# Designs tried in a protein design run: designed miniproteins, single chains, continued (5). Part 38

Each design is a single chain, and the fold is of that chain. pLDDT is the mean over its residues in the fold that is shown.

## One batch from the design tools (miniprotein)

Design m17291
Fold by ESMFold2-Fast:
Structure m17291 (fold): chain A 68 residues (1-68)
Amino acid sequence: DPTILAVARRELAEARAELARLREAVRNGDQKTVDEIAARHGARTAEEAEARLEAAIARGQQVMAEAE
């Protein structure tokens, strides 16, 4: 299904962008952005948010590998 693959690819790209933004915020000491990203992903800390985003990326990669 081209729609499922397109959604998975978009979600994977969004998760990668969000992880990059989280890492940049941590490097810059931007606690507000860290807290906002963590809250969006149901995480209490930057470390939990990073782990959840990495898990989402891994799931997206697996879905794409199985479909392609």
Scores: mean pLDDT 82

Design m17292
Fold by ESMFold2-Fast:
Structure m17292 (fold): chain A 65 residues (1-65)
Amino acid sequence: VSSLVGAALRLMAVGIEVGGSVTVKFEGDAVHVTSSVDSPAVRAAAEEFREVGEREGYKVTVTIA
């Protein structure tokens, strides 16, 4: 059971709310998150996403502008 997709959708929603763009790419066992905006809200959501992904065995990389 995975909540990772839900966490990804929440992260994308936060990105939109702060006027930026957040991309989440799933590639096998790896997940890549890229944000065009550096915001405390985006950083917090990205950290939560990373924690969920790593807990479920994914390799998560986060890139914030």
Scores: mean pLDDT 78

Design m17293
Fold by ESMFold2-Fast:
Structure m17293 (fold): chain A 74 residues (1-74)
Amino acid sequence: SPLDKLSEEELKEAVEAALALLGRQVAADPDTPAEIRALLAEGRRHLAAGDYRAAHAALVEADKLWQAHRARRA
């Protein structure tokens, strides 16, 4: 897994940065489906709990849905 090459601290920093970036993009789009917002909230909860791998998994799913949403609006 790509995550196996990251320290826990490096994974935390990467997830924090990516959640902040995707969160800003989602906040700028009022048409964002509630499912994407729910996955970002799930990722933030896992991050707060110190479960960085689960936080990353939620982020990856949120990003997949965000890319699909953007493709439909293009």
Scores: mean pLDDT 84

Design m17294
Fold by ESMFold2-Fast:
Structure m17294 (fold): chain A 61 residues (1-61)
Amino acid sequence: MSAAARVALADLRALAERVPELREELLQMGEKAATALDNGDYDTANALGREARRLEEEALA
């Protein structure tokens, strides 16, 4: 698994802890990222990580 993909999963978990209103959605996103990584679909995992970062930026704005 790439370092970027592992960081993306960690970011999703951290964001789920910080934004309770989105917790369920973020956990589902994490499950999809884990499945993508298991299947070698790093593009999907990276896309989910980027979406998590966008949500974090919106929460900080």
Scores: mean pLDDT 70

Design m17295
Fold by ESMFold2-Fast:
Structure m17295 (fold): chain A 90 residues (1-90)
Amino acid sequence: SKEEVIEKIEKIEEEIKKTDLKDVEKIIKLFKEAVELAIEYLEKNGKDPTPLKKLAKKYFELALEYIYNGDYEKFKEVILKALEEIKKMI
């Protein structure tokens, strides 16, 4: 159900919040897991995942730019903001 997918994404958000901001690999892995859950839900419900994929890509590119600049706090903030926006799309 939609509620089960949102609950799973919220658990991922809480795990990201507890993760050290320099554990970039773990944060990226968790972000990708949440995005895949949202995409799978949309596809199973006959909805186009393209807008969500574009939004996730935009936020991910911004997050990578913050890592490149050494701004790990903003990297983590952008990832969490992306997941909040993704939850609104499902």
Scores: mean pLDDT 90

Design m17296
Fold by ESMFold2-Fast:
Structure m17296 (fold): chain A 65 residues (1-65)
Amino acid sequence: GHHEAERYAAGAALYAAQGDTERGARYGLKAGEMGGNPELGRKAAEAARQGDYRAAGEYAGLAAK
């Protein structure tokens, strides 16, 4: 549920910031799925793949709400 979505959102930002952009993207997608906002999860994944770890964290955090 909610705590899982938040953990995936934190992982999206963390892994993207470490340069693991594909893992960051997967965590962003999961945050969207678990939080009920798959479009925001997709935006988080796209940001992570672009190396924009700040945007990835922001979109994933919004998806987890």
Scores: mean pLDDT 82

Design m17297
Fold by ESMFold2-Fast:
Structure m17297 (fold): chain A 68 residues (1-68)
Amino acid sequence: MLKEAEEEARRIRIEGGAEEGMYRMLGSSLRIENGEEGEKEAEEYAKKGEEIRRKKEEEARRLIEEAE
């Protein structure tokens, strides 16, 4: 039970990190291509990535807590 929850939580965390990474990479591309306008878009993308990772981390924590 707990081991399965830990494995699933690990997958969820990996997914969250990957999504955050994608948003950060998109933001970096926008900065290079669009300058000042791209900086604002990059900040928005970074916030979206952080929010997604936060939600995934919370989901993973709840899964482990429920399995304990």
Scores: mean pLDDT 79

Design m17298
Fold by ESMFold2-Fast:
Structure m17298 (fold): chain A 76 residues (1-76)
Amino acid sequence: MEERKTLLGQGLKALNEKDYEKAIEFFRQSISLSPEDSEVYYQTLRYLSEAYKALGKEKEADETMKQAEEVGEKVF
């Protein structure tokens, strides 16, 4: 529904403002509302990985990006 897209949008705004922890919170909420095989889920995982990387959370960034790649193979 629109709520998950709104949360992705709020996360992107926070990411652009360099508020990476706030971006992560919005992205996590968007993921929790998104079907695992959806494009929104895939895109949100990619942005979540970027936010983790920006905070220096390299392990979380790598793990999240691997999840995005697995979803991408199934969706596209």
Scores: mean pLDDT 80

Design m17299
Fold by ESMFold2-Fast:
Structure m17299 (fold): chain A 72 residues (1-72)
Amino acid sequence: SLKNEIVTLGVSAMLWASAGDPERGRELIEEIKSKITKENAQTVIDEAKAALGVPEVKDAAEELIKEAEKLL
């Protein structure tokens, strides 16, 4: 679905943005969390898991995984 595609693209881009600007990155992470649904939760988990190996975004990735898992 279009919502799922937007979340997938947004998660990757926002995780990279959080590495360069912590304040803006926090706002973007909160925006993603507000847009997680039962239908896109698995996609968010998969995208965030791919980022776990990047130290600069690891905490944000773990936070998104935990939020998405609440919906499954």
Scores: mean pLDDT 69

Design m17300
Fold by ESMFold2-Fast:
Structure m17300 (fold): chain A 100 residues (1-100)
Amino acid sequence: MSAEERFASLSREEQLALLERKVAAYEEVVRLMEANPEKVSPRTLALLREALELYREALRAVREGAPKEEVLRIWREISAVLDEITDEELREIFSTFPVV
């Protein structure tokens, strides 16, 4: 099952909980990256900031009762942004900025 299909199968309450966790995690990573710009590619930081804003938009859309298709559109945009970051870059970021 794809990430989109898995998300689409969740209840609204489960979608809210997942998105709240994603927003919190990405806020922390972006905060740490902004505090240490010399350790991070400006391109990768910009992509993670964009992903964070899209997660916030998705959370707001679910809270406001937006149509399922609109929420899934935002989810696809998040996936497209994150696909621009390599697995190696993500691994390096999380090893440089360990989140507890």
Scores: mean pLDDT 78

Design m17301
Fold by ESMFold2-Fast:
Structure m17301 (fold): chain A 95 residues (1-95)
Amino acid sequence: SPEREQLLQQMVFTHGEIMYLIASNSPLEKVVETTEKFADLAIQLTQTPEARELAELLIEQARRGDWRGLERQMQALIHYVENGYVDYELFPLPE
């Protein structure tokens, strides 16, 4: 739907903002706040308990400053939004 496509575009844009903040060595708090916005968009697009759990893991990765883990979890959440499932072989959960 057009509404779903617009929210997905906002999610992709916010992903780019997060990557820019990390590359520019922005304060951790600013990265976390932007990650929370990304998570909220994903929850709006899906409305499932699984999306909320993935969003919580994403925010935890941001709080830890694990930028590789954050990028992986953002990709997993985008995959979940687009397909309705997570490919855990491609996007394993953080240990």
Scores: mean pLDDT 81

Design m17302
Fold by ESMFold2-Fast:
Structure m17302 (fold): chain A 98 residues (1-98)
Amino acid sequence: SAEKQRKAEELARLAAEAVREEAREKAEELRKRGEEEKAELVERFGEAVATALTTPLSDPRFQEAAKVVEELLKKLGEEVEEVVERAERRVFAKVEEM
């Protein structure tokens, strides 16, 4: 239904925002440790996930974003998995406040 689609789009937007925020926080932690290159890759991961979540499956930009997500998951592993887990918790907290 139209209501379910609107709710899904709102959740996708909240998830994209949460992933960007958690990726930025993780990147700042990595920069404090002198891991600048890894920090940049974590920020790229956050942007790619946010793009994939908010882009239609039929859009070529989705395929490009999905490829970047896959490549960075292979390179960074647990560090970007932690970003996703923290973003999920942030989304649930936001939904409870709504």
Scores: mean pLDDT 85

Design m17303
Fold by ESMFold2-Fast:
Structure m17303 (fold): chain A 100 residues (1-100)
Amino acid sequence: ATQAEVQAAVDTLKKLLEEGKASVEVDGDFLLIETSDDPEVQAEVEAALATLEASGLTSVLKSGNTFLLRVKGGADALSAATTGLEALDALRDFLLAKLA
């Protein structure tokens, strides 16, 4: 994935959080992403996470409408985030730095 594709994927996730259609929680090097029951929202999250996984810096596990995104070596970058939006900003900045 390119830096532009990673930015677009994170922007999609942030939009869904701001619209109340998804939530994000941090646990170490993991982001726990829960979506609404809307299959269109689930498809948007799946597409965004597939783009992030294509970077080689993350891995994704899915169970129903819950996604577990592991950010390889990202625990310190995620540790300061207190909200889902802050976690997505930290994820973006970490991944863009690794792709530069």
Scores: mean pLDDT 83

Design m17304
Fold by ESMFold2-Fast:
Structure m17304 (fold): chain A 55 residues (1-55)
Amino acid sequence: GPLLSVAELRARYGETMREASEILAKEKRQFIGDGTWTPLELMEALAAYVAEARA
């Protein structure tokens, strides 16, 4: 597939990270991941968390 630009990656995951931060702040929670996670793995986990929290 085509290469993702930094802008495209930011648009996709930047919004998810902001939404996750908003939900965590509202719920008085902190996201705790495995310290070995790559940034992409972390972003995918945050996307899943946002999807669950907004369900």
Scores: mean pLDDT 63

Design m17305
Fold by ESMFold2-Fast:
Structure m17305 (fold): chain A 93 residues (1-93)
Amino acid sequence: MEELREEVRKRIKELLDQGKSLIDAAVEVARYLITEKGLSPEEAVRLVAEAVRDLVYEEAKKDPNITDEQAKKLAESYAEMARAAVEEEIKKL
C-alpha cells in the first residue's frame, strides 16, 4: 500500500501541474485505480481522499499564518469534497 499511496500522490500532483483542478485530478486517479489497477471502489475512494488530505495539508502548512489545526481542518474539508466527487463518478462506471 505504501508504494501505491506514493503513486496516487504523484499522479494527482502531475494532473495539477497539467492545469486540472484538485477534484478533477482526484476523480481521474480514482478511475485509473479501479479500471487499470483493479482496486475496489471503496479502496480507490479511500486512497484518493487520503492523498488529497496529505497534499492540502502540505500546501497549507507552508503558510506561516496558518496553524497546524487550521491546516488539518482545511485538508479534511478537501478530502471530503474529493470523496463525494469520486463516489458520484464511480456510480457512472
Scores: mean pLDDT 83

Design m17306
Fold by ESMFold2-Fast:
Parts: sequence; structure tokens; C-alpha cells
Structure m17306 (fold): chain A 64 residues (1-64)
Amino acid sequence: SDRAKAIEAARILLKDEEVARKAVELYEQGKFEEVAALIEKETGIRLNNDQAKYAALFLKIELG
């Protein structure tokens, strides 16, 4: 599912807390294309903007 793909990408990104926090920062700035690009670069997983938003929200919750 689209959500499962986003969660998979987010879990891989969480292996580097600094990168995960940068993804959340870009999300808070409304830079969703940059969130998707960062996730693809770091995980190899291509997300659309809605999936990238979901991944960033998941990261924000996991990081506290």
C-alpha cells in the first residue's frame, strides 16, 4: 500500500537521526518535493508528495 511504502522509507531513514530530523525540518517548511528527493537519495525509495508527507509525519512522531 502507499502508506506501507512511506513507512518502509521512514524506517530506513531513521537509521540516521540527523538525516531523519532534516526530513522533518523540510516538511515543516512545506518543502515536500525536497522531502521526497532526500528520501529517494538516502533509501532508494521514490515517494510522491502525499507519501513523502506521510513519511515525514511518521518520522516526526518517532523522533518526538
Scores: mean pLDDT 88

Design m17307
Fold by ESMFold2-Fast:
Structure m17307 (fold): chain A 87 residues (1-87)
Amino acid sequence: KEEVRREIERLRQATLYGNQARLYLAQGNDAQAQQYIDLAAKHLGVDISADTLQQKLDQLAAIISARADALNSRHPEQVAEILEEEE
């Protein structure tokens, strides 16, 4: 239960950093976009390597989605219980 909760927290934080990076990229602030991509990658414990910031964001989104899907597939009851508790 605690392991699943920690993974949900990691995925949420990485998603927030990714959303902030997209906002900065849309504003033309490449330096801030890269900083938030790096924060998300570090928080997930992954390395993201690509030629463009958009490709890095696409990789980040794919990693987050894959890990969320894996979590729901392996621990659907625990995920539901944690999300219900937060309501």
Scores: mean pLDDT 80

Design m17308
Fold by ESMFold2-Fast:
Structure m17308 (fold): chain A 99 residues (1-99)
Amino acid sequence: SEKKQRELKNAIDYLIKKGLSQSKIDEYIERAAKSSGKMSELYQIIADLLKDLGYPVTAKDLAVTALEHGYGLAHKKLNIPKKVFYAAMTVVEAGLKQK
């Protein structure tokens, strides 16, 4: 939808402002699109993207925190700025939806 395309564009623009390249963002979108769609693999892609932004978290940290506290509190429990966390999620989810 147009709304989802706009959300993706805003997320990409924000991540570029935070120091990530367009080519690296495209790589994460492609990794998500080619993934099995399993949550464990998606958490690994999100963790790798966050590490490239300077927020070292593991896929296990994301999975455990999401299970125990829900997605809405994961950024707070992992000390990641909310806007950075949701931009990373938006990019990975956009790739997954290309399946």
Scores: mean pLDDT 81

Design m17309
Fold by ESMFold2-Fast:
Structure m17309 (fold): chain A 90 residues (1-90)
Amino acid sequence: KPEELIARLRAALDGLAASTTWEEAEKNLQEVIKVLDELSKLGLISPIEATALAMHALAIAQGRLFGDVTPEQARADADAIVARVEELVK
């Protein structure tokens, strides 16, 4: 189950980094937040960790919405979130 949640998180963050419309960014951000909340409820990450990671994902979404973040920067930020979750869970 943690592996499935991490895979869902990776897919959602990849989608968020690749988002070119508000609708795409919102859909992917909602999935990221949902997965982080599920990981927190399972005790695999702390509520503070889940909140901090969700705030990073929101920053990616805002950057995509406002055009302030490049696709390359968004991908790097997304990869960092996944790596942190993998470190915390393993």
Scores: mean pLDDT 82

Design m17310
Fold by ESMFold2-Fast:
Structure m17310 (fold): chain A 67 residues (1-67)
Amino acid sequence: MTEELKERILDIIRERGAASLSELARRLGVSQATVSRAVRELEAEGLVVLDRDTGVAWTPEFAAALR
């Protein structure tokens, strides 16, 4: 369940370079808490970077381009 959601989140972030937690929750039809958990797991795995102030997740490649 969580792994399938993580794959969908990662696909959206990779396609767009960035996505907000609220956008992901609305697009996937799940709660923001569920998306936040999945995004934090992806962050722990090094697959995304999460901006905790804005609630936006980026690919590491896209985040690096902004620095």
Scores: mean pLDDT 75

Design m17311
Fold by ESMFold2-Fast:
Structure m17311 (fold): chain A 68 residues (1-68)
Amino acid sequence: GAEEETVKELAKVLGISEETARKILEILKEVGVDGFIELSDEELEELAKKYGISTSNLKKLKEYLLSL
């Protein structure tokens, strides 16, 4: 479905596993794209810990989204 295609695209763009990309998609559903790009580095670290992913992957996502 559309969600699975989004997961695959995020995994490819960010150079991460599809499992990590699914967690990122859940984060984006919770906070929204606009909410996510406004998060501080400290808030990104807390969010990364909550979802069990690396803060560097969330920073890569933020850079990617700001490039759109």
Scores: mean pLDDT 82

Design m17312
Fold by ESMFold2-Fast:
Structure m17312 (fold): chain A 70 residues (1-70)
Amino acid sequence: SELEKLYEEMLKKFDEISKNLTPEQRKKLAEKMKEIFEKVQELYEKGDSLENVRKKALEEMDKAIEEAKK
């Protein structure tokens, strides 16, 4: 499914970014990724378009990456 492809895309991005993070920053980002996946699932189940779900997921992921680096 396209939702599974989005999750795979996000996990690959997480793996690449995590190579340059401290263990504490990786844990923080992993916790945020879990929240994003839960939100994405909720939006998809409520009938939001896959395009909107993808856009929201990527925006939240970029925010989470910046937050984890602080």
Scores: mean pLDDT 81

Design m17313
Fold by ESMFold2-Fast:
Structure m17313 (fold): chain A 90 residues (1-90)
Amino acid sequence: APERRPEEEVLEGAVKANLEGAKEAGIEVEIKADAEAATLTVTFTEDGVTYTVTARVTPDGVLVTSATASDPAVDAELQADLAAYQAKVA
């Protein structure tokens, strides 16, 4: 069998957690996982705004690399929050 990287286990755990959390919250999410690239993309709609969040999977956990919102005002706030998050993890 091919050797499983720690990122693959983190990715599988993240997909499962997001699906379970969405079910408990009563929201529908679209999850795209790429084990080769170690990336996770989650798309969901809340209060008429569609969010797309992309994360890189590391052995230590998930790092958000990009996020967008379909509403320009919400997206502006989201970009500011993402920049603050990235400044703390850099």
Scores: mean pLDDT 77

Design m17314
Fold by ESMFold2-Fast:
Structure m17314 (fold): chain A 75 residues (1-75)
Amino acid sequence: SHLSPEQRAEARALLAPLSLAQLREIARALGLDNVLRFLDLPGVTKEMAIAALIDALDADPSLFPRLRELVAALS
C-alpha cells in the first residue's frame, strides 16, 4: 500500500508552510529515525525535508492521520 495522489498532494500542502525546525519535530513525533538522521545533515533544504517526509509516508500510509494531528497542533 502507498499514498494516493490526492493524499500525497495533501501531505505536501500540510508540510509546505512549516519551517525546517517544525519538519524535524514532525519527523521525531512520527518516529521516522531515518528521516531524522537525514534532516540532521548540513545543507538539507526545506524542499528536501518535505520530499523525505512524503516518501516515508508513502512507505507507511498509516502515519498520515497522525501527520494531520501534528500539523494541527502547530497552528
Scores: mean pLDDT 86

Design m17315
Fold by ESMFold2-Fast:
Structure m17315 (fold): chain A 90 residues (1-90)
Amino acid sequence: MDKDAGEAERHFTLAGTGILRKEKEEEAKEHWEKGKEYASKLGERGKELLEKGEKMIEGVKKMTEEKREEVLEEAEEGLKIMKESALKLE
C-alpha cells in the first residue's frame, strides 16, 4: 500500500518536472498514466494523491502558459542589460 503511494507520487513528480523542463511530452504523459495506475490501487487515498497530482500539473501548465509571456518580457529586458555588461567585460 505505502509502496504504491510512493510510486504514484514519484511518477506524478516526474510528469510535472518533465513538463516544466520541456524534456519530452510523451515521457511526461507516460509517467502521469503510471501514477494514475498506482493511485487507482489505493481507493480514497489514491483519489487524494491523484487530485494533488492534477493540481500540480495544472499549476505547471498555467505557469508555462500564463506566466510565460511575463517571464519572456522580463527576459527580453534582462538580455539588453546582460549584453551591455558582456560588452564591458570584452
Scores: mean pLDDT 66

Design m17316
Fold by ESMFold2-Fast:
Structure m17316 (fold): chain A 68 residues (1-68)
Amino acid sequence: VKLSEEGRKNLETALALLEQGDVVGALSALDEALKVEPSAKEELEKARRLAMEGRVDEAIEVLKRLLE
């Protein structure tokens, strides 16, 4: 998946917020990333769903793979 600089920054923000336990802030950052990264929509929606389900470690893993 190819990420824009703006999308990458939003994903790095979401990752940092999830690692801090701020799920609400992370969901907002993921929503901003979804607006600019249609090519990553499936993976971003998966991370969003995992975070909403309280599966924070799995959401973090999805975002780390996208940032590779």
Scores: mean pLDDT 81

Design m17317
Fold by ESMFold2-Fast:
Structure m17317 (fold): chain A 56 residues (1-56)
Amino acid sequence: MKLFTEEAPAGKGDEALARVRKKAEEQGYEVIHEAVVTLDTPDGPVDFAAVVAKEK
């Protein structure tokens, strides 16, 4: 299994998720889990996109 992640500004997590999913698929992996989490940080809110993928 492999984890693909991308950090994005708040409100852009869905776009980041689409990019990360595409990267996994292009590398020959099958996406099994995906998530976007918004984190409140001292530097402001950020969206974090994560995809868990497995080898086909």
Scores: mean pLDDT 82

Design m17318
Fold by ESMFold2-Fast:
Structure m17318 (fold): chain A 93 residues (1-93)
Amino acid sequence: ALRAEVNALLRQAAEAVRAGDYAKAEELLDEIIRLLELGPAEQELLREVLRAHKWALEHGPDAEVPEEVRARAERLEPLVPEAAARIHARLAA
């Protein structure tokens, strides 16, 4: 049941992003975080991914990424494999 519910929320979040409704996408992401009981590191990773996607759409693919955004992504990148494994473990439970 949990996996099906999370998959439904992920589909809705993807649709919201395609529609440009980032507020709705953030609300759906918060619900996924709640259902999976994600820790602060996983929450920050998911929120940074959404922020980077929003920034890219607002400024276009050829825009220079601000140093602050790049530095945040670099700090989070080493945590991606561990965070992904934890998310998968919760979906399997």
Scores: mean pLDDT 62

Design m17319
Fold by ESMFold2-Fast:
Structure m17319 (fold): chain A 62 residues (1-62)
Amino acid sequence: GAKLEELKRETVERAEEAARTDPSKVREVVQEGIERAKELDPSAAEEIGREAERAAVRAILA
């Protein structure tokens, strides 16, 4: 649903921002996103976590 899509986008954006400004917060941001996703739809939690981690890695490597 729209709420889950919003959460995914927000988590990815925050993970990228954290990777650029304060990499120590990347894990916390990803974990919070996964935790919130599990409350809405457990099946989407893994996808949200993977996308956020991938985005953070790309931001660090850029």
Scores: mean pLDDT 80

Design m17320
Fold by ESMFold2-Fast:
Structure m17320 (fold): chain A 85 residues (1-85)
Amino acid sequence: SLEEFRARLREFAEKVLEAVEKGDYQQAKDIINELLLYADEHLSKEERQRAARLVQLMADAIEKVKRGEITLEQARELIDEALAE
């Protein structure tokens, strides 16, 4: 269902943000790879496109946080905006 799909994307996003908060950027990347595998096995073509957009946004946000270009709070805001679409 759409509700289950959104809940699952939120779950992955929260795990990524938790890893970034701990400074574990490798774990954050591993979680993103888990989302990509989940998408390949369980999601429709349209849902995979939405998941791919979230993956790209999370990857970009992680690198910006790592470089000190944005805060974790700003990264969360960007991810929350993407999940609302």
Scores: mean pLDDT 83

Design m17321
Fold by ESMFold2-Fast:
Structure m17321 (fold): chain A 90 residues (1-90)
Amino acid sequence: SLLDFSTLASEAERVVAYLLLRDHVPTPLTVERWLEVFLSDPRSREAVRRFLEELGIDLSAPVSEAERVLREKTTLEEALARLREHLAAL
């Protein structure tokens, strides 16, 4: 089942849900630069970086590449569970 955004407690969860649920994020930014813009909390930034690197996503790649790999390798429920583990480890 699809979770709505009101159940997402952290910036990390909201950002990853956004990347998974949108058809396309219209930005020329790299993943690393985009995360700096949209994640103000350093713990959330680190959790998302670890999660994306774990999936084999290059942080210097365009955001569109992160969207593609996320949709290929995970579901919203799996991504949120794994992000929560990364946040708990920080």
Scores: mean pLDDT 75

Design m17322
Fold by ESMFold2-Fast:
Structure m17322 (fold): chain A 94 residues (1-94)
Amino acid sequence: SKEKIIEAIKKAFEKLKEVVPERQDWIDRKYKEMIEKIKGKSVDEAARIAREMAQELLAEFKADPSLTPEQVRKVAAIVSELLAEIDKIREEEK
């Protein structure tokens, strides 16, 4: 369901803020942007948008020279887990 996708996104973004607390405001803004873009969409469309935005978010973190290699690794793991959960929800709801 769309609710499961939103819950997965929320959980992932809370973990991201723990790994990169210095970017908390930016992470919160990206969370709100993602939720607004999936609002009113079908489950399939919401999953596609969330997946694309999560990949773009990871690219932005990788491009941030202020992050340590360990922070980048942890962020990549969180994004990978989110993408896997979105794909699982999408396949189960089809």
Scores: mean pLDDT 85

Design m17323
Fold by ESMFold2-Fast:
Structure m17323 (fold): chain A 84 residues (1-84)
Amino acid sequence: MTPEELVKKAKEYADKGDFEKAISYAREALRKAMELPDKEKQIKVLEEIIDVLNYAIEKTTDPELRLEFAVLLVGAATMLAAEK
């Protein structure tokens, strides 16, 4: 799957309340985004990952899953800052 498809899957699972799958897809999307040779596409995908992670944090009531999303969010935000 492309990073964009993985971000879409992460959001779909977050919308369904399957936060374990949402975090799994978000992690894979972030990993693949960091490997993209096109900086503009990488920035766009990182912004979409950040949006999905913020959305999932607002939707989940599980403190452990919320922490996992928050850690991944910090990683994605740090990568986005480095690419600007």
Scores: mean pLDDT 82

Design m17324
Fold by ESMFold2-Fast:
Structure m17324 (fold): chain A 68 residues (1-68)
Amino acid sequence: KEAVEEAAKALEAGKGDGREAGRILTEASGDVEAGNRAGAALAVGSKGGLEPVDERGLELAQREVERA
C-alpha cells in the first residue's frame, strides 16, 4: 500500500516520467516486470502524471505489486 502511494506521488512529481515510480514499485514487489506493470497502471490512471492517480489506477498498481 505505502509503496503504491509513494510511486503515485513520484509519478505526479515527474510530470509523466514514470521512471522513479517504476523504481519504487520494483523494490516493493522484488520484480522488475511487476514493478513496470504497476507503474504503467499508475501512468494510465494519472494521465502520465499530469493528474492525481485515479482510484482504479491505484487498485490495479497494488494488484500488480501483490501478484509479484
Scores: mean pLDDT 71

Design m17325
Fold by ESMFold2-Fast:
Structure m17325 (fold): chain A 63 residues (1-63)
Amino acid sequence: KDAYRAAVDDAYADGSLTADQRDALMFMIDSHSDQQIVDMLRANPRFSDRVAVARAFRDASAA
């Protein structure tokens, strides 16, 4: 879960997410369990895409 928060913050810092998108993703992460987040990402490709982009940026930055 913390990895999703970090990835979202990294994507926001890189300009890949707007402030509204960051706040929406952070709210979803904070308001839901790990399983609920997975279910939401599966049901909503846009959320999945945003989190995947944020995660990819975080992983690339860490390398």
Scores: mean pLDDT 62

Design m17326
Fold by ESMFold2-Fast:
Structure m17326 (fold): chain A 74 residues (1-74)
Amino acid sequence: MEEKFAEAEKKLLELGVPKELIDTLRKAGIDAFTDEAIEKLAEAVKRGGWQAATLILEVDPETGERILKEVIVA
């Protein structure tokens, strides 16, 4: 649902994640984020290493949504 992504986008912007990166994640087919993934992504951006980050995705079996669970910065 676009509302779930919009809520996550608001949180990401508040944490300093640039809109361009958020738009890139939406285009990549990510439908939802965990709060942990939002925090980790913001930390990765702050460290300047988000381009080298590994994104851990989970598909919700009930909805089929692609959920970003965690971000691992190399």
Scores: mean pLDDT 75

